# Ledger of designs, part 19: designed miniproteins, single chains, continued (2)

Each design is a single chain, and the fold is of that chain. pLDDT is the mean over its residues in the fold that is shown.

## One batch from the design tools (miniprotein)

Design m4675
Fold by ESMFold2-Fast:
Structure m4675 (fold): chain A 64 residues (1-64)
Amino acid sequence: MSREQVQQAIDAVEQWVKDQLAAGKLTEEQAKIVFEGLKKAGEIEDPEEALRTIVKAVKEAQEL
């Protein structure tokens, strides 16, 4: 995995969250959890750990 793949994943998930919010399929609280996870993933040097952080944040938001 590369840092570029991590950035692409962050951008894709951010866009997905915005689309889901606009459609009323995600709450502001769920979106906040995902955005906090994306911010944390962007600060992680290891690409694999960063991607795991993104997945964990999305899962946590979906479990609300």
Scores: mean pLDDT 81

Design m4676
Fold by ESMFold2-Fast:
Structure m4676 (fold): chain A 64 residues (1-64)
Amino acid sequence: MAKREEVLVPGSATSDTIAEAVQAARDLGVRVVSVKNVSPDETKITLEGEKAEEAAKKIKEILA
């Protein structure tokens, strides 16, 4: 069964940094299910795939 991870990150869903993080997840073979603002200053990225947890870690590293 595919693993699903949700990552809550600071910033806008339309930022270049969020776009870079999304691309890094795709490069790991992970499906990006959604990218949406959950508040004015927070974006939730939903990932699905066997490497979803690894992709979530990479996203946090890019945004640090």
Scores: mean pLDDT 77

Design m4677
Fold by ESMFold2-Fast:
Structure m4677 (fold): chain A 117 residues (1-117)
Amino acid sequence: SLYEEIEEKLERLIELIREMGARAPAEVRPLIEEILKLAEELKKIVEEIKKNENDFEKLEELLKKADEIITRINGLLDRLAGAVADDPAFRAAIREIAVLLDEVYSLLEEYVKKKKA
């Protein structure tokens, strides 16, 4: 289902952030911890979207909250990319996380649109 695909992408996203944190130099670890916290908040918003699937006003509010969290994560990822510019593997992980975030948001928009039909 569409929701299961969203959950799988979120689980992969969180896994990648944790893997980055484990390999990260001490100076960027707080930034990765902030990204992880926001990703966990995004997961809670996604769970609330499913719980409120028949409340169209609440779905729009939650989708807006998801967009705000994703925008914040992308800003932090840009800062992280600048700090680790010389690490190709780390930059590859950042790009994969950004792609997964875009995919999650697109799928959430589709999910909400289908519930409003």
Scores: mean pLDDT 88

Design m4678
Fold by ESMFold2-Fast:
Structure m4678 (fold): chain A 60 residues (1-60)
Amino acid sequence: FDSLPVPSVVMTALPGEPLEAAKARALQEDASILLVPSETEPKYKVYVREGDTFVYAGEI
């Protein structure tokens, strides 16, 4: 059977939010992707959901 594409839920961490708190919120929202603002650059660190956690995937 072909699976219909489901909308990717993207959540952004708040500036200064602890990473673990942002991950917990993303899990509660059933997010597929978590964007975390970099403290040193105007970039976002990208985390993708793997089971019940988020793993680092890169930056945008």
Scores: mean pLDDT 73

Design m4679
Fold by ESMFold2-Fast:
Structure m4679 (fold): chain A 93 residues (1-93)
Amino acid sequence: DAKAYLEKGNEYFQKGTRKDWEKAIEYYEKAIKLDPNYAEAWRNLGEVYLFRYYFFDHSEENKEKAIEYYQKALKLDPNDQRARTLLVTAKAV
């Protein structure tokens, strides 16, 4: 189910290698496919792209995707303080 995919994505995100973050993205995308209103999955997907921008890949595409996914997360859950903070951070870089 969507939550199981989110949990697998979180496991890979915590490992912190480039390849693990590619797997985290894949699992978060699977969670979103099953539940497009899963605000936490949108937020976590944005976090992976922002971290890729900072640590591995300074591409504008990674920054733009992070902003897009945080905005989606905040539309679904306006009280997500983490998504709000990360959106401000992504726009400042």
Scores: mean pLDDT 86

Design m4680
Fold by ESMFold2-Fast:
Structure m4680 (fold): chain A 95 residues (1-95)
Amino acid sequence: MELSEEELKEMAEELERVVRELLEVETDERRREVLRKLAEIARAVAEEDWEALERAREEYYRLTGSRLPEDRKELIAELKLFLKQLKARLEELKK
């Protein structure tokens, strides 16, 4: 369940890629903004930019009404679940 720094960076890069592809087909402005915040959160975690992470968390909460875990391990697990869900959504949209 613990990711190495390299695995964490790879996860963040994959999440950013999937978000970029979804933004090309997503028409809902609210969903587009949530996707951008998920990419920002993943990048901030991978880069250990805690100031950027706190800003992105607050904006995510404002957009969704949901608070992301403060614990690093729980946050990483949540990001993995989001990545899995976003990949499934992208495959559905691509047919």
Scores: mean pLDDT 80

Design m4681
Fold by ESMFold2-Fast:
Structure m4681 (fold): chain A 91 residues (1-91)
Amino acid sequence: MRPLSPELQAAYLTAMGTMALYLGLPELAAKQFEEAVKLAPDSPEAPTALSNLGKAYDKLGDKEKAKKYYQEALKLDPSNEEAKKNLKELE
């Protein structure tokens, strides 16, 4: 049995992090999204994971980290409306 590919693991972690955000668990969500980005930083899921990581840190009150991760998401995907909207609300 081979381990899951890093991209598949990152997709799974991104889905789990999104669920954690929905459940009001931003600390768990941040951990899941950070691991997802670490495993597959250049994946199609990376901008979404970074945008949601920004949202998790915003909910934790860490506005500086939230801003950083929204900017990283927009650097990878300038069309990410969620990151754009949330970054504007932090300015």
Scores: mean pLDDT 81

Design m4682
Fold by ESMFold2-Fast:
Structure m4682 (fold): chain A 80 residues (1-80)
Amino acid sequence: MDGLEEGALEIVREALDMLSPEAVKRVVITLIQTFIEMGVPKSVIERLLKRMIEMMREAGVPQEVIEELEKEGEKLLEEA
């Protein structure tokens, strides 16, 4: 659905305003897990993950947290 990508990015944007970097990472991982359960195509989830990571970088999230998210996200997508 066309609203899926926009909805996910809005959730991450709000989380960046309210939560710690570690908590934002958990929000992103939860979204990825939910999309896998919903049967969203892997290519769409991968694109969304890259966009969410870019938003986190722009918001000043530490590189270590971003690297952990990339590793965990890739593992989830490989297991899907």
Scores: mean pLDDT 81

Design m4683
Fold by ESMFold2-Fast:
Structure m4683 (fold): chain A 55 residues (1-55)
Amino acid sequence: GERDELIRLAEQAPEELARLAGLPRDASPEEIADVALSAGTTVAEMRAAVEVATG
């Protein structure tokens, strides 16, 4: 589902995505994914954020 894809993407840049979500740097990929889902963030938007964070 979308949550599983968001978790997978969050694992690629966890510290930067936690920062963007307003979470602590040690936030789990699951916490990052849950914040993204509640904010209406799409998989495509999360992928774009990972690409920016990872270069």
Scores: mean pLDDT 83

Design m4684
Fold by ESMFold2-Fast:
Structure m4684 (fold): chain A 84 residues (1-84)
Amino acid sequence: SKEEIIRKVLRSLGASDEEIEKLTALLLPYSSPNPTLFGEQTAGLAMFMIRSGEPLEDVLKAVSKRSTLEDMARAMFSLYRVGM
């Protein structure tokens, strides 16, 4: 399931059980049915958009159109690690 993919990626990155639950719930509504592979630059794009004043929700919608669910989970975890 989408939840299992998100949880597995977050666990592999060293997220705590609390972070896994929180980020899984946050990401699930923004999971695109037709994700496009965006590669390793997904986190960088997300950070750039946030620093440009874009709301987090709009950033997640934008990256979900260009990313796998796994890349989106990595991007969200990276944003949380830098305090975004």
Scores: mean pLDDT 62

Design m4685
Fold by ESMFold2-Fast:
Structure m4685 (fold): chain A 87 residues (1-87)
Amino acid sequence: MERAERLVREVREAVERAERAKTAAEQAGAALRAIGAGLDAGLGPLDREGAEAVLRAAREAAKRAKNPMARLAAEGAARAVEAALEK
């Protein structure tokens, strides 16, 4: 679960960064970081339970997001995990 815990933390931190960022570049960087963590969860050596933990964290972050970029970052991460798990 070490890898899953790290990726959950990366998604949460990226979404929080997107909420506080006011420049387009910082918001885009945070969104890409969240999506990257989602892809790592789905395509990496995580078992399904670990990948689902990252997916749940991303969905939770999307529900609690206060600004639209933070929500898009969280939704992007969730979609990346879902797309990778569809194989």
Scores: mean pLDDT 74

Design m4686
Fold by ESMFold2-Fast:
Structure m4686 (fold): chain A 83 residues (1-83)
Amino acid sequence: MKYSQEEIDKIQLALLKLMEDPNNEEAKEYLIKAYKESPELVEEAYKLLLERIEEGSEGENKEKLVKKLEEVYEKVKKEAEKE
């Protein structure tokens, strides 16, 4: 992996914040900027977080968290690509 764990952790924390509050403009702006600068880093952080949720969660909680994370990631990607 080219990216440090610290870089991955920062992106994942912003994703988690935006999952908790979709109106968190600071987390949203940070993720959009990060995606524009390094879409591969944001995608890697997203995939690793998705795997952790899928492996560490069960039943309804797993389905809710996966859906929220996917919605957040797609929203960030769409906003970053809208130039």
Scores: mean pLDDT 81

Design m4687
Fold by ESMFold2-Fast:
Structure m4687 (fold): chain A 58 residues (1-58)
Amino acid sequence: METLGEFVRKVRREKGLSQEELAKLAGVSKSTVSKLERGEEVESENARKLYETALKLK
């Protein structure tokens, strides 16, 4: 089963985006993207923003 962080990282890499570029699109910090992709806990609002942005890119 794919984690949220794995899903976000996969979509980001498929689109050729850096963590900073994805962060700008989602309206979060680069550190938030890095934490989520490493499987660390992030605030639910920021996790949701990254997930919704990844879905839009897919």
Scores: mean pLDDT 82

Design m4688
Fold by ESMFold2-Fast:
Structure m4688 (fold): chain A 58 residues (1-58)
Amino acid sequence: MDEKNKKIKELGDKMTEISREGNKLVSQSTSEEERQKIRDQSRKEMNKYGNEMADLVS
């Protein structure tokens, strides 16, 4: 098994978890400002893992 492919799968799983947790936190948020913060943090983390995945496949 290619080590690179294994890391890509792990990153994909983490991105899926971040997306799911972000959606859950947004749904549980009581204020617009909290939702904005959660979405901003989620996007930042997703971009980080997305960039790592892109770097692996470059």
Scores: mean pLDDT 80

Design m4689
Fold by ESMFold2-Fast:
Structure m4689 (fold): chain A 62 residues (1-62)
Amino acid sequence: ASAEQYAPFVIAAIEKLGGSATVEEIIKLMPASVPKQKVIDALAYLDSIGKTKLVDGKRVLV
């Protein structure tokens, strides 16, 4: 699925941001061709498999 396809790039973006990032900060690191919804879908997928979590409005790597 597209969420799984974008998941590694979302992880790399959060790592570049120091392991914690807002959705908007993650989107800024993605190519302009990637829709915001695809980033949101990838984050939901990563949350579902325990790779990321939401803490105080920020996405954090587990």
Scores: mean pLDDT 82

Design m4690
Fold by ESMFold2-Fast:
Structure m4690 (fold): chain A 69 residues (1-69)
Amino acid sequence: MGKEIAERLRELAKKSKDPKAKAYLLKAAKYAEEGNFSKAATYAGKAAIASKDDEIKEEAQKIAHEISS
């Protein structure tokens, strides 16, 4: 579970052109890989807020919701 979520977050970071959103997505991926889903969801949410790209924003928010379940 955490490995697959981390890979999705890293892939999203590769597509992100906003440095702040990219940094938050990479932090979220690290926490997801460590099994710290609370922090992973927090940083994915921060990435969604920081991003100006609607596709990145929506996918980051979706991942945050999936982790929070």
Scores: mean pLDDT 83

Design m4691
Fold by ESMFold2-Fast:
Parts: structure tokens; sequence; C-alpha cells
Structure m4691 (fold): chain A 57 residues (1-57)
């Protein structure tokens, strides 16, 4: 699935760039949550992503 792979790559790169220490399992879970929100019509900005990733870190 191209969208899931792209989302995981984006979340992984963002987490590394911002210094979050997440496992691949946590990155996958975070990416699935972001994708779920986007598909449900819920906007996800940087602040939303930071809040989500802090919960896993």
Amino acid sequence: DQLRRAMRDLVRNYARQEGYRLSEEQIEAAAEEVLRRVLAGEPVDRDDLDELLRKYD
C-alpha cells in the first residue's frame, strides 16, 4: 500500500529530525493514526503530529 508506506516514511523522518526516540512499531502505529485522521477528513498539522508522537516517546 503506497499511502501507508509513504506515511510511515514521513512520520519516521519527522520523528528522527525532531529527536523523538520511537520504535518501528510505534512509528507504524503513529502513521496509521495520522492516516486514519486524514481519511476521516480531520486535518493533521505539525502541532497535532507533535502531540501524537510525544504520547509514544
Scores: mean pLDDT 80

Design m4692
Fold by ESMFold2-Fast:
Structure m4692 (fold): chain A 98 residues (1-98)
Amino acid sequence: MEGVEGGERAAEAGARAARMAETPEAAALGAAGAIAGIGAATAAALGEVSEEGARRAVEAAEEAERGVEEGESPLEAARAAARGAAEAATAAGEGAEV
């Protein structure tokens, strides 16, 4: 299930960003990204996340992982992970009619 994998990647990227964070703000963003990634993976397993939303989350997570690996900035990496998770949540909310 690609959506589950995307959420797991986002969670890993967020966790790494949080661990590398030197400021409370960067750590909070990384942690938020990790939590949102777990939620996205769970929702995907339940069929609640759109395939496009999951794919976008994977792309954002990969970008965040690259930022962390290159050592650009933990804050930028955390923001990328949080952005991907927010995009996945938005796509799921739009697809899942109330």
Scores: mean pLDDT 59

Design m4693
Fold by ESMFold2-Fast:
Structure m4693 (fold): chain A 60 residues (1-60)
Amino acid sequence: DPALREQLRADIEKLEELAKKNGVYEEVKPYLDQAREALDAGDLETAERYLMKAALIATS
């Protein structure tokens, strides 16, 4: 789904910004990197899973 891929890419970028604002970027970065790698591979389910892990840390 191209729409889901673009949404996940946008969510990764927004979450990176949020993590930097909250001072947890280094903790979140490995999960964001994995999410981007999964998106590049076309694995949207894995990308969403890593994005959710990143979001939990960024909002803690």
Scores: mean pLDDT 84

Design m4694
Fold by ESMFold2-Fast:
Structure m4694 (fold): chain A 55 residues (1-55)
Amino acid sequence: SEEEEKRKKEKLELEIEAGIYYILGGLYKLLGKEEEAEKYHKKAEELLEEAKKLE
């Protein structure tokens, strides 16, 4: 159904966004910016949890 296609697209978009935040968090960690790294990793985890709910 169209609703299933939309849900799959939304899930994929959330997973891609989470991946970007994980990369950014990793980069901030390499720069010694631990607070920024934690913020971005937390955002990535929140987005993955949102994607899981769209299952």
Scores: mean pLDDT 85

Design m4695
Fold by ESMFold2-Fast:
Structure m4695 (fold): chain A 56 residues (1-56)
Amino acid sequence: MEEALELAKKGVEAAEAGDYKTAAEYYRKASELARDQDPTLAAILEQNAKKAEELA
């Protein structure tokens, strides 16, 4: 989970910088790592990744 949270944080930082392509990549990686331990968090991260891809 620590690794997933670090990747999610990098996604937020990229999105705040306007780099939505990089944000989407970090959110997807974080979602994949969170999937087995926290499916709700994984779903939220996938939704954020999709939204970032639409903005890119």
Scores: mean pLDDT 81

Design m4696
Fold by ESMFold2-Fast:
Structure m4696 (fold): chain A 100 residues (1-100)
Amino acid sequence: SLDEALAAAGAGFTLERAEEIAEEVAADPSKGIAAAGVLLTARAVDADVRVLATIAIGLAEGGVASPSLLERVRELAREAGDEESAARLEEALARLEAAA
């Protein structure tokens, strides 16, 4: 649930949990945007970038994430030297722009 996602953000996520949360928040656009905002902005400096990227991409696949949220996570991936996450976020951004 979103409450569990927010609690887990304080303790750190696994990639498996991040995938579950991405699917759940994408299914509820109103709650998904709020949860993504909290996870991406409040936890960005402490959370593993792969976890944040997984959530952001899942939200984009669900049509919920804004380009600005994806761009912020992509910048964090680049700063962390996580080329795989940065590439995934760039692809998600391109798909979001093409779908608009």
Scores: mean pLDDT 65

Design m4697
Fold by ESMFold2-Fast:
Structure m4697 (fold): chain A 119 residues (1-119)
Amino acid sequence: AARAERYRRLSVDELIEEVLKAFEEGKPIDARAIGEALSRLSPEEILQVAEKVADKLKELGYPELADQALRYGREMAELRERIPHLTPEEQQRARDEMVTLGAQLVLLAVKAILEKKRE
């Protein structure tokens, strides 16, 4: 709870940098907290985050990962828009899927940066 709240206060660039630093320092990564921070964004904000991640991935030389980031963002935005029209059980499943997609989006950027540092 507290970690997800802290991550919500960060920009996407700050969140990526904090997660990257944790990986490099051998600290545990809370993927759920990362995903929960992104899952609370509006559909428009989710797509903006995905575009920023995709642009960074293209700059690093990973256009296929950039396409994957855009797919994660679209799926997450679609789930966010559907939530008000779902049953309570379906809403919980949609929220869990959004948390998973949000975590995957941030970790995709972090892993690409780490891979580029190996060169």
Scores: mean pLDDT 81

Design m4698
Fold by ESMFold2-Fast:
Structure m4698 (fold): chain A 79 residues (1-79)
Amino acid sequence: SERIKELEKKVKENPEDAEAWLQLGEELARAGKLEEAKEYLTKAIELDPEDRLAWEALARVLEALGKHEEAAEYRARAA
């Protein structure tokens, strides 16, 4: 998708842009690329651990991967 390519370019040019990593992870999750989404959402949290949206997005990906217990822990930290 064009949006994913744009976001990949943004994180390549600015690897400390937590928002771009979050947006890339969310777009990959929508595309069904759940493992890749997990990696990039983890990067977003590492860069900005106070971003509740990043914790919630990762929890959703973990649920989709069948990791329900881990997802519940991440969602609790997002609250």
Scores: mean pLDDT 86

Design m4699
Fold by ESMFold2-Fast:
Structure m4699 (fold): chain A 58 residues (1-58)
Amino acid sequence: SVKEELAKLAFELGKELSPEEASEKLAPIAGPLLSKLSDDEATEASAAILRAIEEGYK
């Protein structure tokens, strides 16, 4: 799913970059994909992305 794919990428970016840098790098990739989801699905995917970045950074 889009949510799972974005979360995996976010986790890998979080391992290599700061949370801020990972978010900036992911924004142009995630934005177009999230725009194709429902509001509820986009909210869930955004939350999963942020959690994945934080878990990767640890």
Scores: mean pLDDT 80

Design m4700
Fold by ESMFold2-Fast:
Structure m4700 (fold): chain A 60 residues (1-60)
Amino acid sequence: GEMQKLINRRIALKLRIIGLETDLRWNPDLSEEEKARIRREIDRLEKEIKDLDAEIAKLE
């Protein structure tokens, strides 16, 4: 159903954040500009998760 689709999307976004955080921690070749871009992408994905959590809450 709709709720399960939102939950699955949330899980996928969280896994993407983990991948980006791993790149930031373990990739020594990243420039400061690339690190800033990745941090902005993480912030965007975290906002998407918060928006999804609000949508899920409306269905409960």
Scores: mean pLDDT 87

Design m4701
Fold by ESMFold2-Fast:
Structure m4701 (fold): chain A 77 residues (1-77)
Amino acid sequence: EVVEKFEAEADATQVADYPGYRLIAVTANGHSFLVRVPKDSDTGEDTQDFPGGYKRKVTVEVDRETGKAKVTIEKIK
């Protein structure tokens, strides 16, 4: 079967704070992603370019109580 969606729990670290959003770094399975999360939200989405010309949607749901994030990576058709 072709795996088009991957989900993992990862550590979330705030690396920058801007007027409308936070920049959150998440590391899962040795890969690091930077995702913009609105200041009034615990969820951020970003489309990232991967080597080989693939685009993937990365969604991060931050749990502020634990400092963990649920990371979802989906293939874009």
Scores: mean pLDDT 70

Design m4702
Fold by ESMFold2-Fast:
Structure m4702 (fold): chain A 76 residues (1-76)
Amino acid sequence: AALELLVEGAKAYNAKDYETALKKFREAARLAEEREQYSLAALAYDNLAKVLEDMGDYEEAKKAREKAEEYRKKAA
């Protein structure tokens, strides 16, 4: 489920459909968090940050990258 949402989000991002990409990556992050799949949560937040940076939402992108780093540490 979370991995499938990451793939869908990446396809939307490549198509410049940032709204769909944000939705899919946020849902992927939430599901990965609920299931304590920390490596997938980190990947979802890294991808979310990338979309936010392309949209010019640098403050939200920074928060997403901080979440990704936090989950990456939990996964180690």
Scores: mean pLDDT 87

Design m4703
Fold by ESMFold2-Fast:
Structure m4703 (fold): chain A 74 residues (1-74)
Amino acid sequence: SLLEAAKILLENVDKMSKEEIYGALVSLYNVAEKKGLTEVAEKIKQLLDELPNMTEEQAREAVKKLLEEFIKAL
């Protein structure tokens, strides 16, 4: 499920490179789109667009914040 995928990513994000985080977010985006969760997909897409301009630490913080919001809402 999207919730389980988000929780797994949140548990592992501190161990992941920026490239691995990007790949995981692409997967999460595809799941959100397939399920018709338009607002969730839009938030993930915005982060994906911003991620290349972030440091690895900034990327981890941004992803954690996004995933925590999703876990609370799902």
Scores: mean pLDDT 82

Design m4704
Fold by ESMFold2-Fast:
Structure m4704 (fold): chain A 66 residues (1-66)
Amino acid sequence: SRRLREGALTLAMKYGPDALLSGQEVRDELIKLGVPEAEATALVRALEKRYGPFVTTKQLLDFVEE
């Protein structure tokens, strides 16, 4: 999704590539940036399955760019 990609880029610019975020923080930040709650929730579930309860902003960006 373009909105997920733009949201992930915004978070990477805001926090830097090595910032560690919880799934809840990723979800809340993406919703604040205008990503629909259902889409943000689905992304966080996929991220937690792959990376566990925490993800770097770089891992988030790489995941949505695939």
Scores: mean pLDDT 84

Design m4705
Fold by ESMFold2-Fast:
Order: sequence, then C-alpha cells, then structure tokens
Structure m4705 (fold): chain A 85 residues (1-85)
Amino acid sequence: SEEIEKLLKEIEEAAKELGKLIKEAYEKGMEEVVKELLEKLREALELVKKGVEAYEKGNYEEAIKLLREALEILKEAVRKGKEAL
C-alpha cells in the first residue's frame, strides 16, 4: 500500500513536469517534440491504468511492476524533453 502510494505520487510529479515541457514545446512550435512527448505520456497513463486495476484486484506485485514501468517512461520523457528544449 505505502509503496504504491509513493509510486503514484512520483508518477503525478513526473507527469506534471512532462506537461510543463509539452506546453513549452508547443509554444515554441516544436511539433515533433510535442508528438513524441504526448505519445510517451499516453503509454505511461495506460500502464498506470493497468497498475491501478492490478492493485484493486489484490495483485500488488504486478501493480508495483506496472507503476514502476510507467514512472520510468515518464522520467525518460522528461529527460528527452529537457534535452530538446
């Protein structure tokens, strides 16, 4: 429970940071960067959805795995966004 709550908070912060980078890329007219970052955000959100579903079913190990994968995608997208901007 505590590990999942911590992962969800880290995911929220990473998604918030990615959202700021997407907005900045959009304002700069960087269409390909916006597209790439939005695709990564979409992939991460799909994994979060699956992770939450696993948690609700009591599959805590699978939930943690899926949420960690989502967080890694978001962190990589944030890194790439910062490098592109």
Scores: mean pLDDT 89

Design m4706
Fold by ESMFold2-Fast:
Structure m4706 (fold): chain A 93 residues (1-93)
Amino acid sequence: MDKQREEIRRIVEEASSPEEAVIRLSDYVSRHKNLPGFRFTASDPPRLEFGDGLSSRRIIRVSGRYEAVLDGNGNLVSGRLYIGPSFVEVVPK
Protein backbone atom coordinates (compact mmCIF):
# COMPACT_ATOMS: atom_id res chain seq x y z
CA MET A 1 0.00 0.00 0.00
CA ASP A 2 2.69 2.56 0.94
CA LYS A 3 4.51 1.98 -2.37
CA GLN A 4 1.28 2.57 -4.32
CA ARG A 5 0.56 5.72 -2.29
CA GLU A 6 4.07 6.99 -3.07
CA GLU A 7 3.62 6.20 -6.78
CA ILE A 8 0.27 8.06 -6.86
CA ARG A 9 1.75 11.06 -5.03
CA ARG A 10 4.75 11.06 -7.39
CA ILE A 11 2.46 11.11 -10.44
CA VAL A 12 0.68 14.20 -9.09
CA GLU A 13 3.90 15.97 -8.02
CA GLU A 14 5.69 15.36 -11.35
CA ALA A 15 2.75 16.24 -13.63
CA SER A 16 3.17 19.50 -15.54
CA SER A 17 -0.55 20.30 -15.19
CA PRO A 18 -3.62 19.07 -13.26
CA GLU A 19 -4.99 17.65 -16.53
CA GLU A 20 -1.77 15.65 -17.09
CA ALA A 21 -2.02 14.37 -13.50
CA VAL A 22 -5.56 13.13 -14.15
CA ILE A 23 -4.49 11.37 -17.39
CA ARG A 24 -1.53 9.69 -15.66
CA LEU A 25 -3.63 8.71 -12.62
CA SER A 26 -6.32 7.20 -14.91
CA ASP A 27 -3.63 5.16 -16.68
CA TYR A 28 -2.13 4.07 -13.34
CA VAL A 29 -5.54 2.96 -12.02
CA SER A 30 -6.25 1.02 -15.24
CA ARG A 31 -2.99 -0.96 -14.77
CA HIS A 32 -3.31 -1.75 -11.04
CA LYS A 33 -5.75 -3.53 -8.72
CA ASN A 34 -6.34 -3.19 -4.96
CA LEU A 35 -5.28 0.45 -4.86
CA PRO A 36 -5.57 2.57 -1.69
CA GLY A 37 -8.58 4.86 -1.62
CA PHE A 38 -7.69 8.33 -2.89
CA ARG A 39 -9.23 11.53 -4.17
CA PHE A 40 -7.57 13.94 -6.57
CA THR A 41 -8.92 17.44 -7.14
CA ALA A 42 -7.59 19.31 -10.18
CA SER A 43 -7.75 22.70 -8.46
CA ASP A 44 -5.11 25.42 -8.10
CA PRO A 45 -3.25 24.24 -6.12
CA PRO A 46 -4.09 20.59 -6.87
CA ARG A 47 -5.12 18.36 -3.96
CA LEU A 48 -4.43 14.69 -3.29
CA GLU A 49 -5.99 12.89 -0.31
CA PHE A 50 -5.80 9.26 0.84
CA GLY A 51 -8.44 7.45 2.88
CA ASP A 52 -9.73 4.01 3.67
CA GLY A 53 -13.46 4.19 3.21
CA LEU A 54 -16.38 3.56 0.98
CA SER A 55 -17.84 6.74 -0.44
CA SER A 56 -20.76 7.19 -2.78
CA ARG A 57 -19.94 6.94 -6.48
CA ARG A 58 -19.11 10.42 -7.72
CA ILE A 59 -18.60 12.13 -11.05
CA ILE A 60 -15.99 14.88 -11.15
CA ARG A 61 -15.74 17.26 -14.07
CA VAL A 62 -12.63 19.42 -14.21
CA SER A 63 -11.68 22.34 -16.49
CA GLY A 64 -14.46 21.39 -18.95
CA ARG A 65 -12.02 19.11 -20.78
CA TYR A 66 -11.98 16.14 -18.41
CA GLU A 67 -14.58 14.02 -16.64
CA ALA A 68 -13.69 11.38 -14.07
CA VAL A 69 -15.82 8.78 -12.31
CA LEU A 70 -14.83 7.62 -8.84
CA ASP A 71 -15.74 4.32 -7.20
CA GLY A 72 -16.86 3.89 -3.57
CA ASN A 73 -13.23 4.04 -2.43
CA GLY A 74 -12.53 7.35 -4.18
CA ASN A 75 -10.40 5.64 -6.85
CA LEU A 76 -10.55 6.85 -10.45
CA VAL A 77 -12.63 4.22 -12.26
CA SER A 78 -12.89 5.94 -15.63
CA GLY A 79 -12.00 9.22 -17.27
CA ARG A 80 -12.60 11.08 -20.48
CA LEU A 81 -10.26 13.72 -21.83
CA TYR A 82 -11.89 15.79 -24.56
CA ILE A 83 -9.47 16.60 -27.38
CA GLY A 84 -11.29 18.66 -29.99
CA PRO A 85 -14.20 16.58 -31.35
CA SER A 86 -12.99 13.31 -29.74
CA PHE A 87 -12.13 11.93 -26.34
CA VAL A 88 -9.84 9.33 -24.81
CA GLU A 89 -11.54 7.00 -22.34
CA VAL A 90 -9.61 5.06 -19.69
CA VAL A 91 -11.25 2.43 -17.49
CA PRO A 92 -9.70 -0.01 -14.99
CA LYS A 93 -10.11 -3.71 -15.75
Scores: mean pLDDT 58

Design m4707
Fold by ESMFold2-Fast:
Structure m4707 (fold): chain A 84 residues (1-84)
Amino acid sequence: MALEYVEQRLAPLEPLLAHAREHGPDRAEADAIEAERQALLDQVANGRAATPYDAGAQGILDRLAEIERRAEAAAARAEAAAAA
């Protein structure tokens, strides 16, 4: 998996996570998602996983999709909290 592809796909999540951290009800959740995002970048850059991936590239894609989903959900919760 190309590091550049993962970086490009994760880059839009930075403002979402910043928004969730600033306005969301759970800063620890935003920090946990950011830590998972950084761990995935480190894994791809170093060609090593802290947790073994049996499926190689598919494992990376699944983690990427999960991080995207969680970041979007955290940002949505921050918007809902700000609106209430």
Scores: mean pLDDT 72

Design m4708
Fold by ESMFold2-Fast:
Structure m4708 (fold): chain A 104 residues (1-104)
Amino acid sequence: AMDPRALPELELPAGYKLIDKREETREEVRADGSRVTRHVRAVLGAKFDEKTGKLIYHVLVLRVEFDEATGEQRVVDVRHEIFEGTLEEAKKRLDALYEEARAA
């Protein structure tokens, strides 16, 4: 029932609220004429830590390639960062990690 082109969902850990999301899809044609679809997804979540009284931020970045000839989906890169800070710093970190993943 799942589309073989469907991206795996980036799930935040339990108790995190989704704050922001970035996504890009790009098609590439290789020298042999094969087509690869590249997907980059980044999500920012936040959770209140009752033990410390602080907000904890979680940034997840996923890069996936889909080969049109084989129908194979491959997770190429997964990045995961947890930190404390301001919401503005958290969004800046999301953007930085997303741009690094897109450039890779």
Scores: mean pLDDT 75

Design m4709
Fold by ESMFold2-Fast:
Structure m4709 (fold): chain A 113 residues (1-113)
Amino acid sequence: LPLAGRSPREIVVGVLAFAAQLARQSRADPSLDDAVVEASARQVAQLLVEAGKLTPAQGEELAAALAEAVRRLVAGADPFEVLTELAARLARLLGADLDPEEVARAALARVAA
């Protein structure tokens, strides 16, 4: 995820699309266990910290929230509900005024394409 120069909305949509794709891959491949999901979530959070979008502490909060969102999606939770909750959390961490439902819809459309 190249994050330099991206808007907060584009960052949030990208992170949500990543969560949905990772959940899809985890359902298809049993080798994608919780450790791989947690490592992938930490990698995404680290990219945001390195891009100066989050503090290290905010990155840890995002990594935990992202891993939980992926686990809920793998368990069959409603994707719109999970991604709306994740969008609200990430918008707060970024200090961005975003509509979480609109952003969740945009992420689901990106994953479907």
Scores: mean pLDDT 83

Design m4710
Fold by ESMFold2-Fast:
Structure m4710 (fold): chain A 60 residues (1-60)
Amino acid sequence: ERVERIKEALLENEAALSGTSVEDVKKKYADPEKQKEIEERAERLSRAHDGGLADARAQG
């Protein structure tokens, strides 16, 4: 679920960089191939963020 939010953030960032709307970028990323790429990217970002927090929590 956190990955889903990161995916949305990535799409918004891409729209801003491309000078287009989030809706337009989302249409492009509706393709299975593109969606898989964005999902993997979001998962890695989620892991990096979660890794830091998880490590701190694991210490107790």
Scores: mean pLDDT 69

